# Designs tried in a protein design run: designed miniproteins, single chains, continued (3). Part 9

Each design is a single chain, and the fold is of that chain. pLDDT is the mean over its residues in the fold that is shown.

## One batch from the design tools (miniprotein)

Design m8283
Fold by ESMFold2-Fast:
Structure m8283 (fold): chain A 100 residues (1-100)
Amino acid sequence: MKEKIVEALKKAKEAIEAGDEKKALEYLEKAKEALEEFLKEKDKLPSEELAEIMEELTRLMEEVVKKAEEFPEVLEKARELLLLTGTEAGIARIKVALGL
């Protein structure tokens, strides 16, 4: 699951760098779908492992956002994914701190 999200984000970044807005949007949509499927199973993971995964995805999303500045629709979708990954990372870290 994680590998599918990472691959989609890397391909989105490559599409942005190539100026292919349509492919960038398609790969961000694939990343979103893969992330949503992964998050359905999040309760099966230790909170520390989930936090580490979400923090890694958040870093990758920050890179995509930086590259997407010239493409408003790509930037909007990338920011939505950044907020989602960052929120889940924060929640997981709070659970770790609480011993959950």
Scores: mean pLDDT 85

Design m8284
Fold by ESMFold2-Fast:
Structure m8284 (fold): chain A 95 residues (1-95)
Amino acid sequence: STKVTVTSDGTTVTISGEGTYIDPAKGEFKANSITLDASEDSVVGLKIDEEHSLVVYVLSSKKTARLYLVSSDGSTELLATLDLSKKSSVTITLE
C-alpha cells in the first residue's frame, strides 16, 4: 500500500510519498516528495501501480488543489480538495 500526504502552507504544495512522479517539466522520476508553487497552475502525477495514478492539480486562481485517482481505463475519482489560502493537509492510503 502507498501512503501519500499532500500539504499546503499557503505558499507551497508538498506531495509526500515514495514512488514514480510524472512532472510535465521533468518527465518521470523516482522521489520521496515533490514541491509545487501554490501561486502557479500545475499538475503532477504519482504512479501507484500499472492501472492507477494519483494526480494533483494546483488551481492557483481558485486557491485550491484537487487530488484525483486516475485509472488506466480513463475513469477518474476526486479523492480530496485542499484550500491553498491556509495551512491544510490530507493523507490518502492506496493499495
Scores: mean pLDDT 82

Design m8285
Fold by ESMFold2-Fast:
Structure m8285 (fold): chain A 80 residues (1-80)
Amino acid sequence: MKKGEVKENEIYTPDSYPGWAYVPKGEQKGWVKGSRFPPKFGKKITEEELKANKEFVDALVKGEVISTDPNSPTYPFKPE
């Protein structure tokens, strides 16, 4: 893999939210929880995206954002 270069579509795994991953680009961009995405595959996102995502992450943690599809990788409310 070419890890010497930073890609815009790399997945970000923040230390503050273990088990969560942010997909900055692609079809499933956004915050996801679980093992759908590689937990160690983290890259820096832009400051503007990070600022916007703080509100989104906070909403997910509080349960404010609810997906109607429990099988979706972006669905934060999985009982098991």
Scores: mean pLDDT 45

Design m8286
Fold by ESMFold2-Fast:
Structure m8286 (fold): chain A 127 residues (1-127)
Amino acid sequence: MTLEELKERREKLLESLKKVSPLAAEGTEAIEEGKYEEAIEYAEKLIKEGRYGQAMALLVLILDKMAIEYLEAGDFETAEIILRIRELLRNMSNVPEHQKELEELIEKLPPEDKEIVKRLVELANTT
């Protein structure tokens, strides 16, 4: 996936989520401000309301922003790891092999991102 394609896909998803609910809109604002922990809390609130699709979209937007930041920094390897985690989240089943791959990918992330992405993946498993 190119940086341009990722940015275009992310922009379309942001526009969609801003129109659907106040919680989703607030979550997208937190992501744009780099407040990923707050964005995860908004996703958790959406899950509690039964808005699983909106929660998943918000989690995907966090990963897309992280991937864009690494691509712009020239860290293509870390960006590819994040994009693979994103792919697994969207196609995730309760299959142990998928969970093991996610755990291995998270361990390869920079220390600062590991905790955020781990929380994000744990929430996705509850949707």
Scores: mean pLDDT 79

Design m8287
Fold by ESMFold2-Fast:
Structure m8287 (fold): chain A 60 residues (1-60)
Amino acid sequence: VEEIARRIVEAVEAAPTPEEKGRNAVRVLTEAQKERPLSADETVRLAQRVEELLAARRRG
């Protein structure tokens, strides 16, 4: 979960525009779930963690 969350955040930061940041986040999340299926609880925690990390960066 944490590893996938960090991967999503890194992909967001690698993108130069806000639109590409959002698109990359969704793409990485989808691919991560296909590569390594997550339980419902893990999916919820991952989504919350990514949101927390992105919100912190948006504020900072």
Scores: mean pLDDT 72

Design m8288
Fold by ESMFold2-Fast:
Structure m8288 (fold): chain A 100 residues (1-100)
Amino acid sequence: SLEDLERIYRLMAEVAREEFGIDPSLSIDELLERIKEALKAKGYSDEQIENIVKKLKESIKNFPEEIARYFLAYELAKLMMTPEQRERFDRRVAERLAAL
């Protein structure tokens, strides 16, 4: 359900804030801009970045604004992760979900 989706992405956004300092209260446009910056820093081309951003916009087009912001905060966090950080992040999200 949309309510379950909000709960899941909110928890992911909370862990992203705690581990990477990503503020999920940032606007959709601000989060997309930070995602573009992160992709550029990882060596993606302008064309690749445009295609990724287009897909992200398509993914969130039917989401309420709050859920869209949580989703984008999570996507931004994933771009900032090493494999070890990804494992830690997934563990922390799983712990938070188990505590609901």
Scores: mean pLDDT 82

Design m8289
Fold by ESMFold2-Fast:
Structure m8289 (fold): chain A 109 residues (1-109)
Amino acid sequence: MLEELRELGLKAKNGSPEEGIEAVKEEGRMLTPRLVRNASSTDPVTQESTRLAVSALISASKSLEDPEVRKAALREVSRVAREAARASVDPELKAYLLAMSREAEELAR
C-alpha cells in the first residue's frame, strides 16, 4: 500500500495529474472487493486487520506529493471505507469504517 501509493505519487510527478488520479481510481476499484470481503468477516483478527488497513490507506494517501492526486486518493479511501461499512456485519467495525470515510472526505477538502 505505501509502496504502491508512493509509486503513484512519483508517476503523477513525471506524468499528468490526471493520469495519477485515474491510477488512484483504478487501485481503489481493485482494493474494494478485498476490503469488502474482509469487512464482511466474523473473524475478530480479520476485522481488526480491516480497521488497520483503512487507517494505513489514509496515512499513505496523506503522503502523496501531488495535492490533486492526494485529494483523489483520500476521496477514493472514503468511498472504499463506505462500501466496506455497508458489507460489515459487526456494528463497531461498521461505525469505525463510516467514521474513517468521513475523516478521509474531510481531509480531501
Scores: mean pLDDT 78

Design m8290
Fold by ESMFold2-Fast:
Structure m8290 (fold): chain A 65 residues (1-65)
Amino acid sequence: MSRAIGAALQAIGAAIDGRELTIEVYKDGKLLWRHEMRSEEEALEAARKLVEAGKLGVDEVVLRE
């Protein structure tokens, strides 16, 4: 797993603890998907999507509070 995906999973853990975060996943400079994490359920769904994106060789993950 890439370091960017690992860091994003840690941030998703913070969202589960009540932080509002938005995750954006990019490949070749193009946005693949964006997910808002305002609840534990949304954070877990973002984690599942991120694992699948990792199989496709995502290049960059951006986190916003």
Scores: mean pLDDT 70

Design m8291
Fold by ESMFold2-Fast:
Structure m8291 (fold): chain A 116 residues (1-116)
Amino acid sequence: SDLIKKAIDYLQNAIKYLQEAIKHIEEGDYSSALEHAQKAIDYIKNAKKYVKKAIKNGEISKSVGDKVLSLLDNAIRKTQVAILHTLSQDFKGAKESLQGAIKDLQQAIDLLKKSL
């Protein structure tokens, strides 16, 4: 499915942006960390559009698709929490939230790959 493949590509890019956000936090470049975290959210939102379209087209079951969408929403929320932690100078909390978002996205990719 081209829709599922596009969703996976967007999520793989989101993971790279979250990993770069963690690296920028560790380097003390908090402005770049915030920019990369926001880019990751944009990529996750694009992946959600393709997952929703794949559900409508019957390319993924509603049950699996709903689980993927829940993981993507959790990843967005955790990334937003990481942004708030970064702004409040809780860099440990920020990195833990970003790592949690990466885990949610990896689980979503695994579910999507099983639907190929």
Scores: mean pLDDT 93

Design m8292
Fold by ESMFold2-Fast:
Structure m8292 (fold): chain A 74 residues (1-74)
Amino acid sequence: MDPEELEKEVNRALAEIAMAVSLVDARNRHPDQYEAVRAALEAVRPEVFKLADEGKLTEAIQKVNAARDAALAA
């Protein structure tokens, strides 16, 4: 496997884990806001994975956290 392709796969997996962790946390701690968090994460999913593919994993995770926090604050 090409190291560049492997890095993209790893970054995508880490972005998916960040989204999954945010959803699990919302489900357990804020169950009445779960659907809002899920919708917010799905809305930013294309941007998150674009950033992950570009190697901007920190920015991708920041977008996940910002979307989650905005949904929880609404």
Scores: mean pLDDT 83

Design m8293
Fold by ESMFold2-Fast:
Parts: C-alpha cells; structure tokens; sequence
Structure m8293 (fold): chain A 78 residues (1-78)
C-alpha cells in the first residue's frame, strides 16, 4: 500500500510524495529530502536532514512519515 505525504513548501506550494510501505524509514526520508532539493526548497530539506537523525535505523516508512507529520510542513493524507 502507498503512504501519501503532503508537503507544504516555503513558497506555499503543496506537493504529494508517495512512499512505498516496503521502504525503510531511512529510505522514505531520503526520498523526501531528494524531492525537496529537486523543488529547490533547501531550507525544508535541511530540516528533514536534521529530523532523519531521530529516526531509528529499523523504522518503517510509515513510522518515518508519522514522525515527519509532527512538523507543520507535513501531513499524511493516506
């Protein structure tokens, strides 16, 4: 099943990121960072890089998405 994470960028644009539930939490966070950097939102990418250090190595993609959703920029929509 896909986990859909909605991100509000610095410019106010909302982007949906599809995460595979078979991903590790680390892989899911890296996918989010890569998308933010591709969109040019380096400030939010830096925040996510700092958040990554608090995600356990054995965490699931769902657990990582739930952790990121504690920040005002992220919302789980599925």
Amino acid sequence: MKIVLEVTLENGEKVKIELDENMTGQEAVDKVIDLLEEKGDFSLALIVRFAKQYIPEDATAKEAAEFLSKFPYFKIVK
Scores: mean pLDDT 82

Design m8294
Fold by ESMFold2-Fast:
Structure m8294 (fold): chain A 83 residues (1-83)
Amino acid sequence: MENIKKQIKALERQIEYLESLGDKSGTAMSYFQLGEYYEKLGNYEKAIESYERALELAKQAGDEAMVELTEKKIEEVKKKLAE
């Protein structure tokens, strides 16, 4: 648990750096990873928020594979949230 929280903080700093560079593709990948960490913590609401941001950025970057993968992840997490 403590290790995942440290990874989240490192990833949040990486996201700020990539956003400062205008790297939409890298930022999308980082938000996707952030969503995966929140899933591991059982925080499905924050996982969905992170995946939705990744989806927006992937669409802006024209990354069709990342769009499809991220949409699938959002649906899977929403099913878990609904129980």
Scores: mean pLDDT 85

Design m8295
Fold by ESMFold2-Fast:
Structure m8295 (fold): chain A 92 residues (1-92)
Amino acid sequence: MKAEIAKLEHDAFLRAFGRGVALGADLAEAGASREEALEAARREGEELAEEVRRELLALGASEEEAERAAEEVVRATVNGAAIGWTAAELAR
């Protein structure tokens, strides 16, 4: 149980960060501002966070633990997008 929860949280974090990086880079190439890229990443992160929260609750995580993991997923997606956007702009 605890190991399954920890694995789901870790996998979700890596997936969220990676999706953010790709989204940020794609939006930079499309000419979007950093603010627009971060806003898009927040929306994507919120969708992923809802999935992760539901999966964690199904595994027996507490509501507090699931909400904390959801917030971390949103933050990871936004941080990834900031890095991806900046890297793409610097590669111009």
Scores: mean pLDDT 86

Design m8296
Fold by ESMFold2-Fast:
Structure m8296 (fold): chain A 66 residues (1-66)
Amino acid sequence: SPFLQQVSQQVKQSGIDAANPKTKQQGIQKMQQVGDELGKRSSDGELTRQAVQTHFQNVYNEVKKK
């Protein structure tokens, strides 16, 4: 979970530094890449990928509202 929080912060800094659609897309792509990486490490890779992507999407939505 601390690792996921650190990666979420990196996505916020890289993907949500402005209201720029390109920057937001890059954040989403990084979220997917991290999800894939953690999914490969887990025996339940699909559930791990979905959990990571959901977590980052929630963080992304929270930050973009502010």
Scores: mean pLDDT 60

Design m8297
Fold by ESMFold2-Fast:
Structure m8297 (fold): chain A 86 residues (1-86)
Amino acid sequence: KAEEIVKIYEEGAKRLEELGHTEEADFLRSNAKRVKEAAEQGKLDVETANLTASLGILAAAYDIEGHTEVAEVLREVVKKINEVVK
């Protein structure tokens, strides 16, 4: 599961970078690193829940600010992670 979640974050980061949102891409790559570290510590489920909740809030904030393409990528990342943690 950790490897699948990391891949989802890295794929989202790549898409944001292709769209010119390099800082947001780096943020998703930071989340991928946090997932790897949490998995090594046996805290994958808690860290994933926290990161997913935070991304949902961040996506809503980007939508309010009119950054719809960033919000869409963040929501797709959240959706894919939720499918993995079933």
Scores: mean pLDDT 83

Design m8298
Fold by ESMFold2-Fast:
Structure m8298 (fold): chain A 107 residues (1-107)
Amino acid sequence: KDEKVEEIKKLIEKFYEELLQLIRDGAPADEIRDVANRYLAEIGRLMLELVESEEDREKVRKALFEAQKMIDDAIAAYEAGDFDRAIELVKKAYEILLKTVEELKKK
């Protein structure tokens, strides 16, 4: 369990760093979306494998939904040329995912 939590945390950090780099490099919005969705799918899969109760499963599903919404809003901001808002929304998605995996850690 602890080993899987650390794996998920590293994946969340890579998600954040890679999306920020793509935004800074002026990558196509479609590429940013595809990379973000691939990370969110893998993070979600690993988090759902970690949950022991339906309450924790619901918590993970809500966090993934909120993170996805932040990413969708970030891409819309990026396409509108609002790079500062795009970065802030990616950071919010990162913080939601990180808080959720930390709450799933027992002890």
Scores: mean pLDDT 86

Design m8299
Fold by ESMFold2-Fast:
Structure m8299 (fold): chain A 99 residues (1-99)
Amino acid sequence: DEEEELRKEKEREERKKKIEEEIEEGLKDIKAGVYLSIAITTRDEKAIEELAKIEKIPKETIEKLIEEMLRRIEEGEKYEEAVKYLVEKIVEEQKKIEK
């Protein structure tokens, strides 16, 4: 039946869209990590802006958190621990918005 063939094609398109959405979400996570690394190492405003868009947090909040992380490193905190703190604070800010 032509109607069943059209239905199967629609179901295939819907499955493909779901896979594409999952890939896009995974790529967003990778992009977030890349932009975070660039923002920390170079303090590039564009990287901070893109990170803010991906994480859905205000740019000013991201800038403040990066400055706090860098200050902690200057005060003698280990780089890995300071980065952990930054990531935890980003997640905390996201949870405040998702309420």
Scores: mean pLDDT 77

Design m8300
Fold by ESMFold2-Fast:
Structure m8300 (fold): chain A 64 residues (1-64)
Amino acid sequence: SALEEAARALAENTAGTEAGAAARLVLDGVQSGDRELAERALERAKELGNSAIAGLAERVLQAL
C-alpha cells in the first residue's frame, strides 16, 4: 500500500535517530494492522515535534 511504502521510506531515511524509532512503530503498525502501535507512534512523534511522522501515523490510524 502507499501508506506502507511511505512508512518504510521514512523508517529507512531516519534510521538510527529518535524520530526513526517512531517511524519504525508506524511501519510495524501498518504491516501488522496494530492500532496500538500506530497510536504509540503518533504520541512519540508529537513528543519529538516531528509533524511528518505524526501525520503519517494519523493516516495509518484512519486506514486501520
Scores: mean pLDDT 83

Design m8301
Fold by ESMFold2-Fast:
Structure m8301 (fold): chain A 112 residues (1-112)
Amino acid sequence: AAPSAFELLMALSEEEQLIYGETVARIQEIMAELEANPDTPFAEVLERLEEVLREFADKMNIPEEERERLLEEFRARLEAAHAAGASVAELEDLAMAALTEMLRLKYEQKQK
């Protein structure tokens, strides 16, 4: 069976749990700023979210190839969602989904 979100989080060290919590807070801050200022350029939001996710992947020692693949997929999904008129909440869900995919990769590394 695929690991639950709880199982993914429980597999993290104390330091990794702090990195995860900080990353979630940064995503939520970016999305809250967009909600308050809906005229914020999408390119700025995309760049900030990609930076946060790239830093998370680096701190979590996700391999570069897997990191770049996930970031390319995330960019494509976020651009498509924005073009389709997605809400701030839907864009946040995509960022959180990308973060969860990185957690799954970290979990798989620890099970080897």
Scores: mean pLDDT 85

Design m8302
Fold by ESMFold2-Fast:
Structure m8302 (fold): chain A 66 residues (1-66)
Amino acid sequence: RVFVRITDADGTVHGAVEEDGEVRLGESLRAASPETAERVARLLREGASEEEIGEVVGGEATITRF
């Protein structure tokens, strides 16, 4: 199971979870940008790095694996 903390270009913090190939995004990310939310979901399904997710959101991502 993967928990992701995402800070976007505006400094807003969003959450996401990946578990067994299923991705669940926090509603705040989808509300801010549906296109960015879909890109983040795709990257998480593909096992992308914190750096790749950070580039997509214009900020930072921290991945915690359990």
Scores: mean pLDDT 80

Design m8303
Fold by ESMFold2-Fast:
Structure m8303 (fold): chain A 76 residues (1-76)
Amino acid sequence: DLDERVAELKKRIDEIKKKAPEDIVKELNKKIKDLEDKTSARFDASPRTDEAAEALMREAVDELEKIVDEAEKKLK
């Protein structure tokens, strides 16, 4: 369920923001914004079908998970 994955990632991001130094939070926020820009561009270029939209959303969630994982690794 994509909605559950998004909710879990949001919770992880909130935990990072509470515990991490400002530099890590700033880098995380920049990477998230870069992903939002890339995802928006891909939606504009893609076919307007439910299947294409779901595929793009899944790719965006996978990339967001990678960004969150990298931020958490810096806190180890």
Scores: mean pLDDT 79

Design m8304
Fold by ESMFold2-Fast:
Structure m8304 (fold): chain A 80 residues (1-80)
Amino acid sequence: GKQKAIDYLDQAIKAAQAGDIGSAVQHLGDAYRYARESPELSEEQKREVFKYISEAIDALNQGDLDKAIKYAQKAKQILE
């Protein structure tokens, strides 16, 4: 559900802040799955959340932790 997606985004942000790229990527993937399966989210909200999660994962793969945190926070704002 939506609340689990928010929780996993918070966990991803904390992992990225700690420099734990592996945990951050895993939590972003979990957030994506729960957002996708959330009937309370519009299709537009899902597309925006997926875009920001994808940007966050790409940033983590490039070692850009600050950019990853920024995009994960943007995904969270769409869900709130």
Scores: mean pLDDT 88

Design m8305
Fold by ESMFold2-Fast:
Structure m8305 (fold): chain A 68 residues (1-68)
Amino acid sequence: GTRLTLEIDLEDPENLKEAGERLRSIGGEDGEGAIGGATRELGKAREAGYKGAVLEVEGSRATLVEGY
């Protein structure tokens, strides 16, 4: 499956939208699932008070690797 590492600025909504677009474009048929997973993990990172996050996406699975 397609594997991606994304660095997201949680304080920049435009960066978040661009990341979602890349996931849909590069993730293929798994892209919608990956976007859903990424959105959920980014929500958790925001609630934890992180300013930035590193996500690893493989197929339809998104994982929060680092928050800062």
Scores: mean pLDDT 73

Design m8306
Fold by ESMFold2-Fast:
Structure m8306 (fold): chain A 57 residues (1-57)
Amino acid sequence: SKVKKDIDEAVKYIKENGLDKYPFYKRLIEKYEKGELSLTDEFLLVTIALEIKRKKA
């Protein structure tokens, strides 16, 4: 789905930019890898993906 692709892109961005060194983002990545994302976590990651796309447009 589109949501899954946006989440995957946000996770990739966090890792590539070293943001996973911050506890907040590290916890999101750990939840993502375990398949334990809450709906709030998913909305946050989708929002990050949309902001990335907006800056490239």
Scores: mean pLDDT 82

Design m8307
Fold by ESMFold2-Fast:
Structure m8307 (fold): chain A 73 residues (1-73)
Amino acid sequence: SKREKAIELLREAAEKYPELKALAEGGIQLLNQMPFEAAMQMIIRSLRELAAVADPETAEALRELEKRLEEIL
């Protein structure tokens, strides 16, 4: 399902980038507790907000994750 794919992408991001672990865990919780579209909109917004203030390397990882999540919306 789209939900399972989103959860897996967040889990993979947390494994590769430990600095994203808290965001990924929060996103997975939203996906398990809320309607899919609402959860995805909140997660994507959080990624955009963090990318605006993050280090360039972390910002690039956040933008890549955002793009991949938008593709499954």
Scores: mean pLDDT 84

Design m8308
Fold by ESMFold2-Fast:
Structure m8308 (fold): chain A 64 residues (1-64)
Amino acid sequence: MVRAPEHVHLTITVSPEDRELAEAKAEAAVAAQRGGVRVEVTVVYDGDKELGEELKARVEKAAA
């Protein structure tokens, strides 16, 4: 019997215009990991690599 996914793969696309959306996706991933869901994150950034790396690190740190 397959239950709710304990493991999900999340792609976060960071664009200069949609920084708030990228941060919101990262916060949702952090909340999911704290709820017991394992999240793998792939970050795709076009022009803001520093923000992309920061968001990825934040999600991975929450997985602890």
Scores: mean pLDDT 66

Design m8309
Fold by ESMFold2-Fast:
Structure m8309 (fold): chain A 55 residues (1-55)
Amino acid sequence: DATAKAKQLNAEMAEKAREQARLSREPETDEVNKRREELLKEQKELAAQLNALRA
């Protein structure tokens, strides 16, 4: 079901956005920067999946 999948993807996007906001308050370290970069990539992948479902 595309609707159920879209709901799940939106929930995952929200969780990753929350974590990224939390990390932005942390000191700038290699570990924090690497995790922020990973979250950005994950959010791009989720957005691509959502766009594919809408197409």
Scores: mean pLDDT 79

Design m8310
Fold by ESMFold2-Fast:
Structure m8310 (fold): chain A 92 residues (1-92)
Amino acid sequence: DITDLAGRAATIVLEAIREAEPDLDPEVLLRAAGAFLMTMIAELSNGKPLEEALENALRLMHRILTREVGPERARRMYRAGRQAVDRFLQSL
């Protein structure tokens, strides 16, 4: 199921970011994770491959985080999310 797959990926990324930046504003975290989830659902619903959906969702998340907290902090969170996504793909 697309929603279950997207939800699992979003949860794994959310937890990775929370661990990397525990002092991040929860509202920023929820906006970034929400955008990731919505992008995953939209891309998969339009027939995009899982890897492409994940790349597009990570890219949007990185843009949101960069605007909210600046490029250095955003890069750390992006790296954590990227590693979490790579592990998620290996678990499938």
Scores: mean pLDDT 87

Design m8311
Fold by ESMFold2-Fast:
Parts: sequence; C-alpha cells; structure tokens
Structure m8311 (fold): chain A 78 residues (1-78)
Amino acid sequence: KKKSDEEMRKKAEELAKESKDETVKEWLENIANSKNVSSALSAAGVMGVALSIEGRDKESKELFDAVKQINDAGKKAS
C-alpha cells in the first residue's frame, strides 16, 4: 500500500508538470501532495465529470486519462 501510494504520487507529479491547463494541473498537484491518494483520485474523477458537463471536453479527457495512468502506476507497484 505505501509503495503503491508513493508511485501514484510520483506519476501525478510527472503529469502535473506536463499539463498546460491550470485546472488539470491543480487537480494533479492535489493528488501528488495528498495523504489520501484514493480520496484525491476520486475527487479528480468527479471534477472530470464536471468539466465534461461544462463543455470542457479536452480538459475532462486529459484529467480522466491522467487518473487512469496514476491508477495503473499504483497497480504495477502492488
């Protein structure tokens, strides 16, 4: 669990540095700095839905793709 959480935070930090959208970057930085990675990932997923509802489909897709990559990094470390 500790190693999985650490790899998830590391992946979130990497993706935050690559993001050009301030909202997506902020949510990824929140995951990277969170003590509860699972909760932060869940919150990011809700934000992805909100972005899609507001018509921000590109940002929504970027955030969902990032959440998937972060989850995949955690699974590899488990």
Scores: mean pLDDT 82

Design m8312
Fold by ESMFold2-Fast:
Structure m8312 (fold): chain A 100 residues (1-100)
Amino acid sequence: DRLLELLREIRRLMEELGASPLEREQLDRLERLVREGASYPEIARELLRLTYFVAHFGGPKFRELAIKAKRGEVRESDVLELAEDIKRALKKQLERRKKK
């Protein structure tokens, strides 16, 4: 539930930044994986893929989390932290875009 709420906020921010249909489709897939109870490593991989569409947005632990996802070592807290970092980065980008 908390992760789905974060994904909905990320979607709204990405749409305000001009997200393409492909980027929205990636969000739809990610929300579906969460609702279906996919493993945290799978969710983390899709979150990391999502950041490719939003430029250099992401947490300082991107590389570490990618390695953990390949090893199947990702926990819920890792996924929530990444989603929060993505939300913060998108919000900052939107604020900068609104300044001349």
Scores: mean pLDDT 75

Design m8313
Fold by ESMFold2-Fast:
Structure m8313 (fold): chain A 98 residues (1-98)
Amino acid sequence: SVMDATLALLHLATASTEAWLAVRVGTQSPLGQENLDTAIKILQDIAEDFPEIKDLAEKAIKVVQELKNTTDPEKAKKLLDEFLKLAAEIAAEIKKHT
């Protein structure tokens, strides 16, 4: 079923929390990798139901994929900040079309 905007925003908040937790516990840890995979899946599901944010979601997915491959904690924090900014833009765009 197609997600409504409220459910998409809740899932986006979950993806943001998962990415934050991954950076906190270590992106290369098994838990961190699982949290980042969950964030990617959520972003893919939102992009399928909201074509208007597809390009933003694809950019966000690429940032999360870089987090999965990042061993440097400083770089991970910068990538997390970039992801959270993209998540805010996705949320704003979903709200605009509701």
Scores: mean pLDDT 88

Design m8314
Fold by ESMFold2-Fast:
Structure m8314 (fold): chain A 95 residues (1-95)
Amino acid sequence: MDLKEVAELLRAAAKTLSRLYSDSVGQSTADKALQAAKALEAGDAKKAIDILLSMTPREQGLFREAALISLSDMDPEEAMELLQRQQAKLSRAAS
């Protein structure tokens, strides 16, 4: 994957996060994803990695969901529902 394509994915994930999550954690994750995208667009891969590594485990979870939704080319709300249903099945099986 070209760094430009990665930056585009990070921007798409940030937009998805802002759309689906209005809480402070969702907004913080969106801001970090957008800052990482801007760093990659500037050619600073180290700064982008440092920003992504600064995410908390909860922010990393939200970022993964938003990135998968962005890659699926599905409606974000429908993709989120599918992902949450799958995670709920795994959580019930793991108990």
Scores: mean pLDDT 73

Design m8315
Fold by ESMFold2-Fast:
Structure m8315 (fold): chain A 78 residues (1-78)
Amino acid sequence: DEAIDEFTDKVMEANNIPEEYREELRELLRMILADDPKAFERFKEFFEKVFNLKLPESVLKQAFEALKGQLLAFVSAS
C-alpha cells in the first residue's frame, strides 16, 4: 500500500490530477498491479473523465502499458 500511495501521489502531481480523483486512481493502480483484465477499461474511463479527452485505443493502450511499466519499476525499486 505504501508504494502504491507514493506512486499515486507522484502521478497526481505530475499530471495535475484533482484530489477528488485520488481514490479512483489508487484503485486503478491496484487493479494494474493485480493484472486485473478490467484494468485497461477502467484506465480508459479514468483518462477520459479526468482529462476530458478521447484518444484512439492504440494511443490509450500505449499510455496504459507505459503507466504499468512505470508502476512495476517503482514498486520493485521501493
Scores: mean pLDDT 82

Design m8316
Fold by ESMFold2-Fast:
Structure m8316 (fold): chain A 55 residues (1-55)
Amino acid sequence: APSPEELAETFDRRVRDYLAGRLSPEERAALDAWVRGLSEDEMLAALDALRARQD
């Protein structure tokens, strides 16, 4: 399974690309599917790791 740090880094990178308008419609759909595929525990762990990186 991916680590919380890997999930946080992947999420941060993909969200930046989305906000910058760099993602195609297909890539945006893939991002949505990826996020929906995360378990609650994986998503919470990724958010905690992301917060730790911002502090």
Scores: mean pLDDT 70

